Designed miniproteins, single chains, continued (2). Designs and how they scored, part 24

Each design is a single chain, and the fold is of that chain. pLDDT is the mean over its residues in the fold that is shown.

## One batch from the design tools (miniprotein)

Design m4857
Fold by ESMFold2-Fast:
Order: structure tokens, then sequence, then C-alpha cells
Structure m4857 (fold): chain A 55 residues (1-55)
């Protein structure tokens, strides 16, 4: 995953979380959508986002 794509995916997920913090289905759907667009698994994208936020 490129840094640019990772930043974009992180922003998309944060927007959903801020708008609907209790909507785990919306977050999961957005994660799956972004992962498909980037050609990675949702688990890989989630790990990359968490590592990016730690850095």
Amino acid sequence: ISKEDLEKATEELLQVDLAQPDDSEALKKKLEEQAKKLGVSPEELLKAILDYLKS
C-alpha cells in the first residue's frame, strides 16, 4: 500500500467513525470497500492503518 493510498483510506474510515461512532457495520463496509480498491485484504489494510497511526 502506498503512503498516499494509506492516508486516503485512513481519512475515509475516520470520517465514518466521526459521523457514526456506534455503527460498526458502516466502518466494516468502508474498510472492505477501501481494501478492495487498493487490492489488499481488509485485515492487511487495518494493520497498515494502525501502524501508520503509531508512527
Scores: mean pLDDT 74

Design m4858
Fold by ESMFold2-Fast:
Structure m4858 (fold): chain A 73 residues (1-73)
Amino acid sequence: KKEEENEKKKRELEHRLVVLFTAQGILEAARSFYEELIKKNINVEEYKRNLEQTDRDLADIRAEMAKIEEELK
């Protein structure tokens, strides 16, 4: 029973990693887009705030991914 529950939990963690990896890709793309807009001097203050928020969101995702990777060891 306990081993089957552990395998199920491992599958759920692996699925969560896929979701987080996808979200990371989206945020990395958004980050690059905001950097380009700042470079072009378009709404610089707004996109600087968006970039800072994206960097925080990326840090949170990376931290959650690292925690899940540790649990999968």
Scores: mean pLDDT 84

Design m4859
Fold by ESMFold2-Fast:
Structure m4859 (fold): chain A 74 residues (1-74)
Amino acid sequence: AEAEAAIEAAEKVGLDEVAEALRAALEAKAKGDWEAAREALGKAIALLKELHETDPELFEKFVEEAERRLKELE
């Protein structure tokens, strides 16, 4: 699934905090806790925005890895 691809991409490029936030969002969604899922997803998005400003090369590596994994699911 798309969420799992993003988590694996984050782990692959060493974005452990992003991977953890995305896992928390996926787990909360699975439990039906939409409020916790929304908070966790918001945290992941905030971390990715910060990464884009502070380390754009690492952000691009993450996006490329996520896109590659999504294509493998097709």
Scores: mean pLDDT 78

Design m4860
Fold by ESMFold2-Fast:
Formats: sequence, structure tokens, C-alpha cells
Structure m4860 (fold): chain A 60 residues (1-60)
Amino acid sequence: SRELLYRLAARETGVSEEEARRLLDEALANPTPETLRRVAERLGVSEEAVRNLVEALRQL
């Protein structure tokens, strides 16, 4: 479920589950290079990782 992905992303990155949801939902809604970079910086991961998480969320 999407809830599980948000929880796992939060645990891997050290942000709150609510912040992970907000950031990933923003990237899902507006997947521009600028948004993906900002979300990646906030989560402490690569832009590719954010793209992969967004794609996984689209499949759920």
C-alpha cells in the first residue's frame, strides 16, 4: 500500500512519515526536475531514488 511506502521512506531517511508523504505526494503531483531535486535533498537521497519511489506510488 502507499502507506507502507511512506513509512519505509520515512524510516530510511529519518524524516517523519507525514513529511515523507507530503514530499513524495508533491513529487507525484508535479514531477519536474526542480521538484525532484528539492524532494531528494529534503529526504537525503538521489533524484533517481525519488523517481523510483514516485513510480512505485503510481502503481499502488
Scores: mean pLDDT 84

Design m4861
Fold by ESMFold2-Fast:
Structure m4861 (fold): chain A 99 residues (1-99)
Amino acid sequence: MTKEELLAEFEKLLKEAREKLAKATSIQEVLEVTSELLSELSKLIEIAKKNLTKEEQLELLDEWIALVEAARAAETDLRAKHALSLVIEYLESQKKKVS
């Protein structure tokens, strides 16, 4: 699997998560969407570690962080903004492990 394929899969997951967050009516639903997204991201990170160089992993994580930051900036719901902030924190923690 290439860096480009992993980027495309992440963009798809983020889009689906944002659509679910927009429909969420409770904090429990927001937490469920956030947990599912983090679980799927964990799987993509494991694939990246197996298939990509350390340099490509860092580039991919930076691209993913930029996408989530852009998504967070576009959100008007504070709960959705907080959920995306947790995703950014997770990705930054993974970047530190690669470094």
Scores: mean pLDDT 87

Design m4862
Fold by ESMFold2-Fast:
Structure m4862 (fold): chain A 64 residues (1-64)
Amino acid sequence: KEELIEEANRLGREAREAYEKGDLETAIELLEKAVEILSQVSETLALAGRKELEELKEELEKRK
């Protein structure tokens, strides 16, 4: 459980770094992996992550 949360946090940080660098597709992929892990340990954190994913996917569609 602890290691899963740590892994999800690492993926979340990498997704945020990718977003800041303008790599929206990589940010979405990394955040999807983080949310999948979080859904196994915390529905509250998974819900927050899924909301952020929807916002990023909408932003990507608008940039196309």
Scores: mean pLDDT 79

Design m4863
Fold by ESMFold2-Fast:
Structure m4863 (fold): chain A 76 residues (1-76)
Amino acid sequence: SMEQLRRDAEEAVRTAKELIEELKKAINDGASPSEISRLITAAFIAATAADYFGHPEAEKLREEVLKLSKEAEEKL
């Protein structure tokens, strides 16, 4: 149903935002490369799920994850 897709999209966005915040903290705190890689992968999956369910914020969240991924790579 459209209602279920909306709920799935909102949940995916919420998850992506939480993972993006964890990723920012992990990068700032100098977490291990494996932990940073795990968070990048998880955040990207969540943002992609939000896009799949049609959430308008999904593209901006995916771009934010890509920007943070590049920032992390430059510090390794």
Scores: mean pLDDT 86

Design m4865
Fold by ESMFold2-Fast:
Order: structure tokens, then sequence, then C-alpha cells
Structure m4865 (fold): chain A 106 residues (1-106)
């Protein structure tokens, strides 16, 4: 399996977990926004992997960090502690920070 295929499978798993946890709690418009945002983050991940020739170890570290941030944001959203817009912003910020940490390591 290529590193890109590996990362895509892992990202698709995160995407499914998010959408499953939010099932029945979002309007069709809100669900479409979440899906579009996750798809954009997935595209950024693949581009970053290819441009920077990331190892499997780097990909695992990035995705583990991202999955933890996703889980926390969804938990807070489901508790009513943040809005959907705040949760989406939190995921984008967390993803960008994870990328920055990997860049510093290289």
Amino acid sequence: MSIVEYAKEKMDAIRRQVLDRLAGKLTPEERARVEAHLDRLGDKLIEFIEKNKLSKEDVDELLQRFAALVSEAIDRLLRGEMTLDEAIASLEEGFNKAIEEIKKKK
C-alpha cells in the first residue's frame, strides 16, 4: 500500500466516525458543510504528504493528533459546549497545528 493510499484510508475512517456520531443531529445543510470541510482537510493532507515526502510514522503521528482533536471537538459539540461553526474552526486550527509540528520535525 502506498503512503497516500494508507493516509486516505485512515482519513476516510475519521470522516465516517465523525459523520456517524453526528447522524440525526445535523440538518442536511450542516451535514454537507461538515463533509465539505473534512474533504478539504483530506485533500490538504494528501498534498502535504506528497510535497513533503512524509513517512508512515509522520502520517500516523499527524492522524493520531488529528483524531484526538476531532474526538474532543465532537464531544464538546454534542454536549452543547460549542457551536458547529466553532467545532469546524477548532478542527481546522488543530489540523494546521499538527502539520506545523510535523514540519518542525523535518
Scores: mean pLDDT 80

Design m4866
Fold by ESMFold2-Fast:
Structure m4866 (fold): chain A 55 residues (1-55)
Amino acid sequence: AKKAVAVKDFPADTPAVLALKKGDVVDILAEKDGMAEVEKDGKRGLVSMDYLEEI
């Protein structure tokens, strides 16, 4: 899977969204319309691609 790092904190206000802190590394599973489905520590959720930099 493609890896990315969070470039800033991303809060989770809904169960569909995964909270990230700046510097968190995630696996990108899918991308759709500026949103990425990511996995970290066995949890999956949506994150805006604006918060991610591909490694």
Scores: mean pLDDT 77

Design m4867
Fold by ESMFold2-Fast:
Parts: C-alpha cells; sequence; structure tokens
Structure m4867 (fold): chain A 75 residues (1-75)
C-alpha cells in the first residue's frame, strides 16, 4: 500500500540521516510525504524530520518551511 511504501521511505530516510547523508535523507522524507494522505497524522512528524535533514544539509530556507508545516499540523 502507499502507506507501507511511505513508512519504508521514512525508515530509509532515518537511516540515511544517521549515516550523515542528509540530502538523500531529505529526498526520502519528501517521497514519503508524497505517498501519505493529506490528513495523515504522521505528516507532522515527517515534515519535522525533513526540516532536520535540510538544516543538517545547510538548506536553511527549506528547513524553515518544513518546520512551519510540522508546527502547523501539530503545534
Amino acid sequence: SAREEALALYREGLRLYAEGRYEEAAAKFDEALSLLPPDDPNRARVHFELGLAYLAAGRRAEAARAFEQAFALSP
């Protein structure tokens, strides 16, 4: 299912982040978000992890947008 694929991408993103592969981690988190329904309660968490990956990659503007999305979904 799309949800199972999103979970697999999310876990791969976490693994890549742990390895210091921040740009690749961000790409996996973004792919996971594309497969999650707009109302999925896990979207806030994925946006937060995406923000952390962008921040670690030095992409401050993208990180700020991701954190804003995470906070809007789960203040």
Scores: mean pLDDT 88

Design m4868
Fold by ESMFold2-Fast:
Structure m4868 (fold): chain A 80 residues (1-80)
Amino acid sequence: MELIEKAEELKKRAEELVKEGKYEEAKRMIDELRKTAEEVRKAGEELFKKGDSLGGGLALETAEKAERVAEEIEKKIEEK
């Protein structure tokens, strides 16, 4: 699923930007990550409705991890 790959890429990029001190770019990345996580979550729920429990589970797990990482990065930026 393209959305899952996008969420993982955004997560890594946001973490790198924080390490580089590029907090404004990191904020944009976590905002996009949260939007992507919401899309992945909705896609996962639709997969469950269609009987794809494996795909649905993977999507929901990815969305939860992405939201957690976005929250963690946001807190690190605030501590600056």
Scores: mean pLDDT 78

Design m4869
Fold by ESMFold2-Fast:
Formats: structure tokens, sequence, C-alpha cells
Structure m4869 (fold): chain A 87 residues (1-87)
């Protein structure tokens, strides 16, 4: 069952968003520390920024925080793909 609009997340869903955002910040920081490719670094910076924004929004707008996590994940995936291609 798909829900297109959900303004109220369960505590378990909020924790999942927090864990994902924290993981994306750590992953992006690792890429920024180890990657020499400017395109990979650009995507990693965007992933970190979106993940940090998600963490800031968890208490006020967890649904919007989840959206920022999804955007951070997309940028992180692109950063990893570019970094791998540059190796």
Amino acid sequence: MEVSINETLTPEEIEEVRVAAEGLVRGAEWLLATSTDPEARRYAEEARRHAEKALALLDTDPALAARYVAEALEHYSRAVAVDRAAA
C-alpha cells in the first residue's frame, strides 16, 4: 500500500529517518575525505547538506525530513557512482 501524503510518521519511522540521515552524513563526509574527483565531491556535498537539513527538521516536520533524506540518498548514490567511475 502506497501513501502519497503522510504528515504523521510513527516513532519507528522517525527513528529510521534519523538513522538514514546520520548514515548519509557519515558516508558523504567519508567521500569528501577520500575522493579526488570534483564531480563526486560536489554530489557528496549536496548529500551531506540535504542529510543535515533532514536532521534539523526531524522535530518540526518529520515528513519533510524524510523527503530531504530521499534527496540526500539520490545525491550520495550519484557521488558513489562517479567516484567509482573515476577510479
Scores: mean pLDDT 81

Design m4870
Fold by ESMFold2-Fast:
Structure m4870 (fold): chain A 84 residues (1-84)
Amino acid sequence: AYNLGNKLEEANKLTEAAEAYKKAIEIKPDFAEAYNNLGNVLEKLNKLKEAAEAYKKAIELSPDHSAYKIGAELKLKEVNAKIA
């Protein structure tokens, strides 16, 4: 599911990629990388509120000082600015 989501995102099949990442999360609810990639895809689909929720989950599940968590926090700020 997660690897399929990555390939679908690379092919710019964004709706299919989002569904694949959601399936990966159903299998592994603590999968921070899948939440972050879901947020990226939802942002590209202009589903900004859903993207913000996905990034929040990615942040909660990531180590406190990881570059990955910092990146997800930046993306959350960008998405929240677009919602306003």
Scores: mean pLDDT 78

Design m4871
Fold by ESMFold2-Fast:
Order: structure tokens, then C-alpha cells, then sequence
Structure m4871 (fold): chain A 94 residues (1-94)
């Protein structure tokens, strides 16, 4: 799988300075957390999903972006923190 090889190479690189990783983390975190309520409302309105289904879909998409961040930076601790925050914010939308 080319995707698995690209993922391994991205983790091995860890070439971003710590300051750039922190800036990227802060930016992605804010954008993902801020977008969750709007994504839920969008899926409920446009695709007629239940609130629970819309929350699950919005969270899955946000977690996908968080994992791309993890793949680019190799920062597993920040990824775990971001995933936990996204799950907490999704729970508040129930």
C-alpha cells in the first residue's frame, strides 16, 4: 500500500521544528473544534441525518484530519490529545 509507505516516511522525517509543529497543532485544533457544530448542522440539514449520525460522521471526518496531522508531524502525543478533545466536543453536541 503506497499510503502506508507514505505514512511511514512522513513519521520518519519529523523534519518540522518544534515551534512549527506547535503552531500547526494550534491552528488545526482550533479549526477542527470550531467546525464540528457547523458540520453536524450541515449533515442534519442537507443529508437529513439524525443528530447522532451527523455527530458520528462529523467526528470521523475531524479525526481523519487529526490523523493526517499525526502522519505529517509524527507527534503521537499531540494526536492523542487532539483526538480526545474532538471526542469531548462531539459529546457536548448530543
Amino acid sequence: SEIKELHKESIKKNALPKEEVEELYTRIRKNLLDSLPGLVEYYMTKYKLSREEAIELALDIALGFARIFGSITGDEKRLEELEAELEKEAAKLR
Scores: mean pLDDT 78

Design m4872
Fold by ESMFold2-Fast:
Structure m4872 (fold): chain A 65 residues (1-65)
Amino acid sequence: SEEEEKAKKEAEIEKLKAEIEELEPKLKEAKEAAEKTGTLEAVKREIALTLELIGLEFKIELLEA
């Protein structure tokens, strides 16, 4: 059962890591858009994606604890 629970957590961590990998290029694009345009909407998008990334990283830390 401990091995099964560990496998379940590892699968969830892998899923979260995949979400981070998908989010990273979007965040890079948002940062470039904010730099290039300087618009409030572009800056808001960058902030929103940054917070989402932090949230995913935090979830992984909790699962690894």
Scores: mean pLDDT 86

Design m4873
Fold by ESMFold2-Fast:
Parts: sequence; structure tokens; C-alpha cells
Structure m4873 (fold): chain A 99 residues (1-99)
Amino acid sequence: MAEELAKKAREYIEKARQALDSGNDDLAAQYAEKAVELAIEAMKLDPKYVPTAREVASAAYELSVRAKNPEAQQRMRDAALKAADYAVKVETEIQEKLA
């Protein structure tokens, strides 16, 4: 399940990129938000997907910089920060358990 969620997260970030390239900023934001949700769910099931969530967060942030619609920019930026913040939380919990 976690592997499938991580795979779907990557698929949705690719769809977000394609939507943005087509000039559909709103659809790009929707797909980026979905990619982030899937990446966070994968991390919740298995911490080994923290790198995938960081990758998705980075991609969503890059798409936010390229987007021309301010509302879509903010949505993708918020999604990127949500994934990045959750990844930091998971990494901190792992470090505390290994100490």
C-alpha cells in the first residue's frame, strides 16, 4: 500500500507539471495537492518514504514559482510546505527513537 501511494504521488506531481505546461494553473494546483496528500499517507505508513515526500514537496514548490495565477501559486506553496513540515516531523521522531 505505501509503495502504491508513493507511486501515485509521483504520478500526480507529473500530472501537475503537465497541467501547468498547458496553462491550467488551477488543475496543476489540484494535482500537486493530491500528490502531497498521497506522499504524506505513504510516510505515515512507512518512514522510508520521507525522501519521496521531500521530492514531491520540492517539485510542488518549483511548480508554484512557475505558476502565473497567484491563488494557484499559494495553493502549491502551501502543499509543498505541508509535505516538508511532515517530513521533518517524521525524521525528528526517528532520530528520537534511535537516540
Scores: mean pLDDT 85

Design m4874
Fold by ESMFold2-Fast:
Parts: structure tokens; sequence; C-alpha cells
Structure m4874 (fold): chain A 83 residues (1-83)
């Protein structure tokens, strides 16, 4: 999963937002995360403090064309994994 997240961040920085979103979703699948169980509301995601929920949020922002918010969501996910 870590390699896919690093690839997703690189694609996001390049402006390849669709590819970044696909890589974030693949990282969640590699971890065995049920994508249907992840909240779609950003406020609910923030309340969970779950790094996988923030990876899903990063994918959503990337699909919306919001690279800055996608990077912030990924940074939050990585910070939670280091705690």
Amino acid sequence: ADLLLKQADRELVKGNLEEAAILYEQALEEQGVDLASIPSDPAEIEATNDPNHYIALAAQYAREGNAVEAQRALAKALALELK
C-alpha cells in the first residue's frame, strides 16, 4: 500500500488527478478496506481519525480536481499512521 500512496502523490503533483485517485483507491483495496464502509462526508471522516478514511478523502478531492485538498488529506492520513 505504501508504494501505491507514494505513486499517487507523485501523480497528484504532476496534475494527473484521475491517476492519483485510482492509485489511492488501489492502496485501500490492497489493505483489504471495504470502500463501501468509508463515509463520503468529510466531517465524518475527520471525526474518525482513521488514516484509511483520509486516503479515501484524498481520492475524492483528486476526482473533483482539488489537488491541494487531496494532498492535505494524504498528509493527515500519513500523520495518523505515525501516531
Scores: mean pLDDT 75

Design m4875
Fold by ESMFold2-Fast:
Structure m4875 (fold): chain A 74 residues (1-74)
Amino acid sequence: SNEPTTITTPDGSVLKLNPLGGFTYENADIKVTGVFEGNTATVDVSGSKASNLYFPNGSVVTLSPGKNQKITIK
């Protein structure tokens, strides 16, 4: 599809999955922008505190604010 898939996560965040492997994850505390590369992603996190990201496959990743972070989505 040509449109992002929008998912409301269990924590009430908004996850948008772009067809070309980009994604965003957003709530009141943080905004994450990332790009998938297979089972990994490189992410930029803006916010003031560490937060859990909930993915549709059941993976949970804890991220602190910062740029160019590498994560694995299992």
Scores: mean pLDDT 80

Design m4876
Fold by ESMFold2-Fast:
Structure m4876 (fold): chain A 96 residues (1-96)
Amino acid sequence: SAEEKVEKLLEEAKKELEELAKKEGWSEEELERLKELLELRLLGEAYLALEAKEEGKVELSEEAQTLLEATLSKYSREELEEAARRYRAAMAAQRA
C-alpha cells in the first residue's frame, strides 16, 4: 500500500509538471515549485526502485543496479523516505 501511494503521488506530480511545462513563461513561485517537483520526483522514483529490489519483484539490469547503487551513495533510505513524506505534505497542502 505504501508503494502504491507513492506511485499515485508521483503520477500526480508528473501531471502538475506537464501543466507547468505548457506555459511559455513562469513566475518566481512557479519556478520554485517546478524545481521542488523535479527533486521530489527523482527521490520518489529512487525510493520505489529500492523497494522493488528489496521485495525481489524486479530483476535489475547491470546498468539499473549501478544507478541504484549510485543513488544509495547520494541519498540514504531515510532521505528518500523524508522526500516521500514531504511530497505527500505538499500535495495535501495544494488541495487545501
Scores: mean pLDDT 59

Design m4877
Fold by ESMFold2-Fast:
Structure m4877 (fold): chain A 61 residues (1-61)
Amino acid sequence: SAKELREFAEELRKKAEELLEKARELEKEGGPKLEIELLRGMAALLEGFAAYFEKLARELE
């Protein structure tokens, strides 16, 4: 349902925020650049999927 898609999109955004926070802490600690970039890339993908599911929810209404 549209509601479930929106709830899923919100959960994905929450997970993306958690990944970005981990990336910030690793950068602050001088951690490896590859891991930091991978976390940021994963967060970007989750944001993209969240936007897509919100679009699908609108199409179902």
Scores: mean pLDDT 87

Design m4878
Fold by ESMFold2-Fast:
Structure m4878 (fold): chain A 66 residues (1-66)
Amino acid sequence: MAQAVADALKEAGVGDGYSIHITGHGSEAGVAAAKAVVEQAFAILEKAGVAKNLKVTGTVEPPPPA
């Protein structure tokens, strides 16, 4: 999974200083899991020398009232 995400980001042209922000509604665990996968993908890209100073952040918002 993380390797596939890293390959996709490399193909998309992610370079130095790129940041990704993940926004989720009603699921802190889901946002945390997605953030962890992207962090692993960034570590793979940095180790491969493709990019550096990559950053991921996440925000959890409550779902809209029904």
Scores: mean pLDDT 75

Design m4879
Fold by ESMFold2-Fast:
Structure m4879 (fold): chain A 94 residues (1-94)
Amino acid sequence: MSPEEQFIEEVERLIVRAYLAFQEGVPLEEVIAEFRRRLEELIRTSEASREQQRRALDEVIAALERAAAKSTDPAIKELLLALARVLRELREEL
C-alpha cells in the first residue's frame, strides 16, 4: 500500500470511529474534538508527503460532503458536515 493510500485508510478509520461514538451517544462537540486531535496526530506522524496528504484530504472531504447530501437523518448530516469542516481546516494548514 502506498503512503497516500495508507493515509486515506487511516483517515477513513477515524471517521468510522467518530460515527460509532456519535451513535453510542457521545455529544457531537466531544466527537469532533477527539476526531480533530487524532487527525492532527495522524498528519504529524504520517509517512505521506504534504502533497499526498492534501490530495487524500481533498478526496475524503468530497466523499463526506456527498454522503451528507444523500443523508436523510439531520443528525448524521450535521456530523458528516462537521467532520468535513475539520478536514478542510487542517488541509488548509498543510
Scores: mean pLDDT 89

Design m4880
Fold by ESMFold2-Fast:
Structure m4880 (fold): chain A 71 residues (1-71)
Amino acid sequence: MKELEERLLELTGEVLKLIKEIVESGDEEKIEKLREIAEKVDPLLADPSLSIEEKIEVLEEAAEELRELLE
């Protein structure tokens, strides 16, 4: 479980960094898209029925979507 916990922390840090970059960009369209992603992702991350592996997958997909917004 240590590897999964480390991966979850790593991805959480990456997502938070990407969120910060989008907000700091001041691009209203990107910030609106960020809100849409958060509305989709936040319930899944808060869902106690999802495994740590499933939450890692959710964060990986979120990180990819956020990186696309910064392109």
Scores: mean pLDDT 80

Design m4881
Fold by ESMFold2-Fast:
Structure m4881 (fold): chain A 71 residues (1-71)
Amino acid sequence: NAIDKAIEAARQDGNTEAVKYAEKAKSAYENGDYQTAKDYLIEAARAAVQAGATNAFKAAISALNQLMNDE
């Protein structure tokens, strides 16, 4: 859900790199590979900040925080 929001925010901002990494994060998460999912969310946030994609960046960081704190 939080990752889906990151994908949609990246699509709305038109940041193709952030979309790509957020979609990879979703695939890793669905496969139970939470470390790889976190790594891809970091890459999505990096791509978003480099492009000035504020909504994509905020959504990626929110998804990352959700995965890190959901224990």
Scores: mean pLDDT 82

Design m4882
Fold by ESMFold2-Fast:
Structure m4882 (fold): chain A 66 residues (1-66)
Amino acid sequence: LEKEAEEYKKKLKEDPNDAKTWHKLGEVLEKLNKLEEAAEAYKKALEIDPSFMEARENYLQVLEKM
């Protein structure tokens, strides 16, 4: 999980406009119980793709857990 988060962060350093990778990073951070970081990752996915319903749903769920 931590290694997966680092791999996604590295990928996003090269391509910061990849909404799918931001969403995957959010999922991994949520599993690590890093809820604030997960929310920010989901938010970035939504900033890139506002129609990304799955990221929106996960963003709202993470806010509810905080």
Scores: mean pLDDT 81

Design m4883
Fold by ESMFold2-Fast:
Structure m4883 (fold): chain A 50 residues (1-50)
Amino acid sequence: SDLQEELERLKKLYEELEKRGKEGDGFAYGMALVTRESIKLLEEEIKKLE
């Protein structure tokens, strides 16, 4: 499992979703919140493996 590669994908997804949410896309705003939590959880798992 390439956890660092997955983390970078999630960070890029978060940037796009946050931008769309700020432009009035309520679904994208909600998905950005979910994606941010997923990033946090993955960062914690990566830290535990180092």
Scores: mean pLDDT 83

Design m4884
Fold by ESMFold2-Fast:
Structure m4884 (fold): chain A 89 residues (1-89)
Amino acid sequence: MLQEEVDAGVAEILLAVGKLLLKKGDYEGAIELFERAAELANEELLPAVLYNLGEAYAKKGDLEKAKEYYKKAAELGNEKAEAALKKLE
């Protein structure tokens, strides 16, 4: 396995665990895992990671960072992030 494939696999696990922390209300823990996932994510996974960073920041009350991450995810084709941006207007 190439390092890029290993990193993408780790990013998928971090994204999955981060989503569980987000559901439990651990927004700070979710943000930490999503930031790590973004560093390791391939082009296919990155939009989903950025969307979940936006969700975590929105739930934490940091709407400025939430909008920033939703914009980045939407620019990469994430439809949920585009919808989230429209709702924050």
Scores: mean pLDDT 84

Design m4885
Fold by ESMFold2-Fast:
Structure m4885 (fold): chain A 85 residues (1-85)
Amino acid sequence: PSQETIDEEVELALLQIQLAVTKLAGERAIKNGDKEGVEQAIKDLEEIKSRLRDLAARSTDPQVRAEAEQLAKEAEEYIEKLKKI
């Protein structure tokens, strides 16, 4: 694969890790009654969602596009879950 494709796959993997870590931080904040932590998790998830959508829009690789869109949808769903608490 080209360097661009490798860079996009690495970016996708890092965003997936960031999404998982941020979800965990949000759950921990809820468990501890930490409202500021929940608000920070929502902000971080919105940033991750934005980056995933940007990656999906600019990538020419259909697999990267599909995975980025799926992760962005997961981030959106989790943001809505946190906002309802």
Scores: mean pLDDT 86

Design m4886
Fold by ESMFold2-Fast:
Structure m4886 (fold): chain A 57 residues (1-57)
Amino acid sequence: ISDEEAKNLKKAAETAKTMSDAGAAAVAGMGAREVGEPQIPASSSKEEAVAKLEELA
């Protein structure tokens, strides 16, 4: 795979990420209504909470 292919792959990955984000929001809404899925607002918040717990432990 050449530099040109790498560039195309990166562009596709960025497009996929945008599409995936929209899909995740739709799935979260559906899951919350049926299964009562826990909140999935931001990974950063969860990561910070876990880091704080690890520091206390």
Scores: mean pLDDT 58

Design m4887
Fold by ESMFold2-Fast:
Structure m4887 (fold): chain A 76 residues (1-76)
Amino acid sequence: LKEEAEKLVEQARKSKDPREAAELLLQASVLYAKAGDEGGAVRALSEAGGLARGDPELEAQVRRTADQVHDIVEEL
């Protein structure tokens, strides 16, 4: 889980497409949360949120994923 999340973050940072990068970071945030790495999840969400600025669909996806991450963390 954590290793998979780290790989997604690396792929996101190598991506030339901000939308692809944001989507990879959102996936990483969920995996970090499931691995119990709250700090990793929050950092990935924050980075995805920055990339999503000005894209209403992607901003909505970030919000939905943030809710999911919060639910996972609250269950831990």
Scores: mean pLDDT 80

Design m4888
Fold by ESMFold2-Fast:
Structure m4888 (fold): chain A 88 residues (1-88)
Amino acid sequence: KEEEVIRKRMLEKIKEWAEQGLELGKSLLKLIEEGKEELAFEIVRGLEEFGLFFEALLRSSLDPEELRRAFDEIEEEERRRIEELARK
């Protein structure tokens, strides 16, 4: 069931990106609709390094002031996660 959980999470992310009006999200959603789900998932994995950036875009709907706030918030969340991991 682990693969199903990961798949569901990827689909949720793709849907969120599409709903936020990001062209990337729309393209990924189209791949899912065409049955090219694995290709869409590989693209998402390839964008892991840009995950924080895209998450900021999702939160801000591309509004410049909100985008800056979203970046700051996500960066702080990521730093906290790394610090908590380092404490283990």
Scores: mean pLDDT 65

Design m4889
Fold by ESMFold2-Fast:
Structure m4889 (fold): chain A 62 residues (1-62)
Amino acid sequence: DEKLNKFLDLLKEKFPEANLIPTSEAIKLAEEAGIDPSLVREAAEGRKVLGGEELDRLVELL
């Protein structure tokens, strides 16, 4: 998936060593990759940060 790969590359570049990614930053990077930011909000389930569990959920929604 082109958009998913672009999003993951952007996450790795901005947060290469982060176990938790701010939801607001993930939303911005998703928009840059052409991913619907509502999917990021859904995967976050109201959390201010995304961990591995939330990122796995986001991948399933894409």
Scores: mean pLDDT 78

Design m4890
Fold by ESMFold2-Fast:
Structure m4890 (fold): chain A 99 residues (1-99)
Amino acid sequence: MEEARRLIEEARELIERARELLKRGDYGGALRLLGEALRLLDRAIRVAGPEDLPEIRELLREVLEEALEVMRRTEDKELILRAIGLALRAIGLLFDIEL
């Protein structure tokens, strides 16, 4: 659907921006953008047709991968806990669309 595609495209842009922040060492900024992308993907799932689900799944996996990358690059307990929270949320949404 048109609405799902717009949400998916916006989430993709946020993930790309999060990757640039990660390259600069702005882990807090990256996690914030990944969290925004997850909110958009959660909304996209609510309005998605079957044709949109593969792309949503791909982007959820990308959010998970970037959250794990933050955990590998930082020793900051607060950032690690935020990254764990985002990873768990992404996994939860993946189960929601596959089960």
Scores: mean pLDDT 86

Design m4891
Fold by ESMFold2-Fast:
Parts: structure tokens; sequence; C-alpha cells
Structure m4891 (fold): chain A 79 residues (1-79)
């Protein structure tokens, strides 16, 4: 359903934010965080190709943007 899809997209963002916090605390490696984020982005891009609902498309775009921002922050922190 649309509601389940939107909830799943929101959960992906929350999981990514939690993973970033775990990385900052030394509880998750950079490699594990980046692999998780790359998998999440790929899943969202695949989902985007199969949906036409504008609300779902907007949620996917925002989620991809957020995961890319988390990836950039993690890579910057690791330098």
Amino acid sequence: SKEELLAAIEQMVKDAEEALERFKKGELSLEELLKGLERGIASLEQLKASVTDPEVLAAIDEAIKKLEEIKKEAEELAK
C-alpha cells in the first residue's frame, strides 16, 4: 500500500541517521556505514523507477538526498 511504502521510506532515513550516530560513537565502521547507505540509495533509485505517485516520488527524492548528505558527512568526518 501507499502508506506502507511511505512508512518504509521514512524508516530507511531513520535507520541511516541512527547508523551515522553509531559511527560517530565508534560503534559502527565507516565501511559498514557506507555499504549500508549505498545499498539504501540503490534500493530507493530502483523503487523510483517503478512508482508514478507524485507523493511517493517526492518522498524517495528527499530520502535519497538525505542518505547522500549522511554519506558526505561520514566521509568528511573520516578525513
Scores: mean pLDDT 88

Design m4892
Fold by ESMFold2-Fast:
Structure m4892 (fold): chain A 55 residues (1-55)
Amino acid sequence: SVDDIIEKLLGMSREQAIKYLVELGVPEAVARKIVDLLRSGKIKEAKELLEKYLG
């Protein structure tokens, strides 16, 4: 689920999280945006963006 992906991303370095999302099929620019949103505490916006590409 998207929640499981977010839990994994929060346990990774920024570089590892971006790479993981790109491997899942998320474009690199979008992967960077998702990771930056999560690191800023904007979890809801990060989830919405992630679901657009993987949901």
Scores: mean pLDDT 86

Design m4893
Fold by ESMFold2-Fast:
Structure m4893 (fold): chain A 61 residues (1-61)
Amino acid sequence: AAGDLTGVDAQTAMNGVKAVQELGPDASVKEVAEYLGISQATASRALRIGRQLVADGVFTP
């Protein structure tokens, strides 16, 4: 569930982190946005939220 997420759902955030893992640590926000088929603004928010989910132990990519 994405109850505590603002501006981006949990699935999109998790997909963002997974995209960085697949593309490599040098992946840019633009590369992640293209991989997911979303805007760069959405990808930037997704990565920020996804990194928080990983840090909180909610998601492991």
Scores: mean pLDDT 73

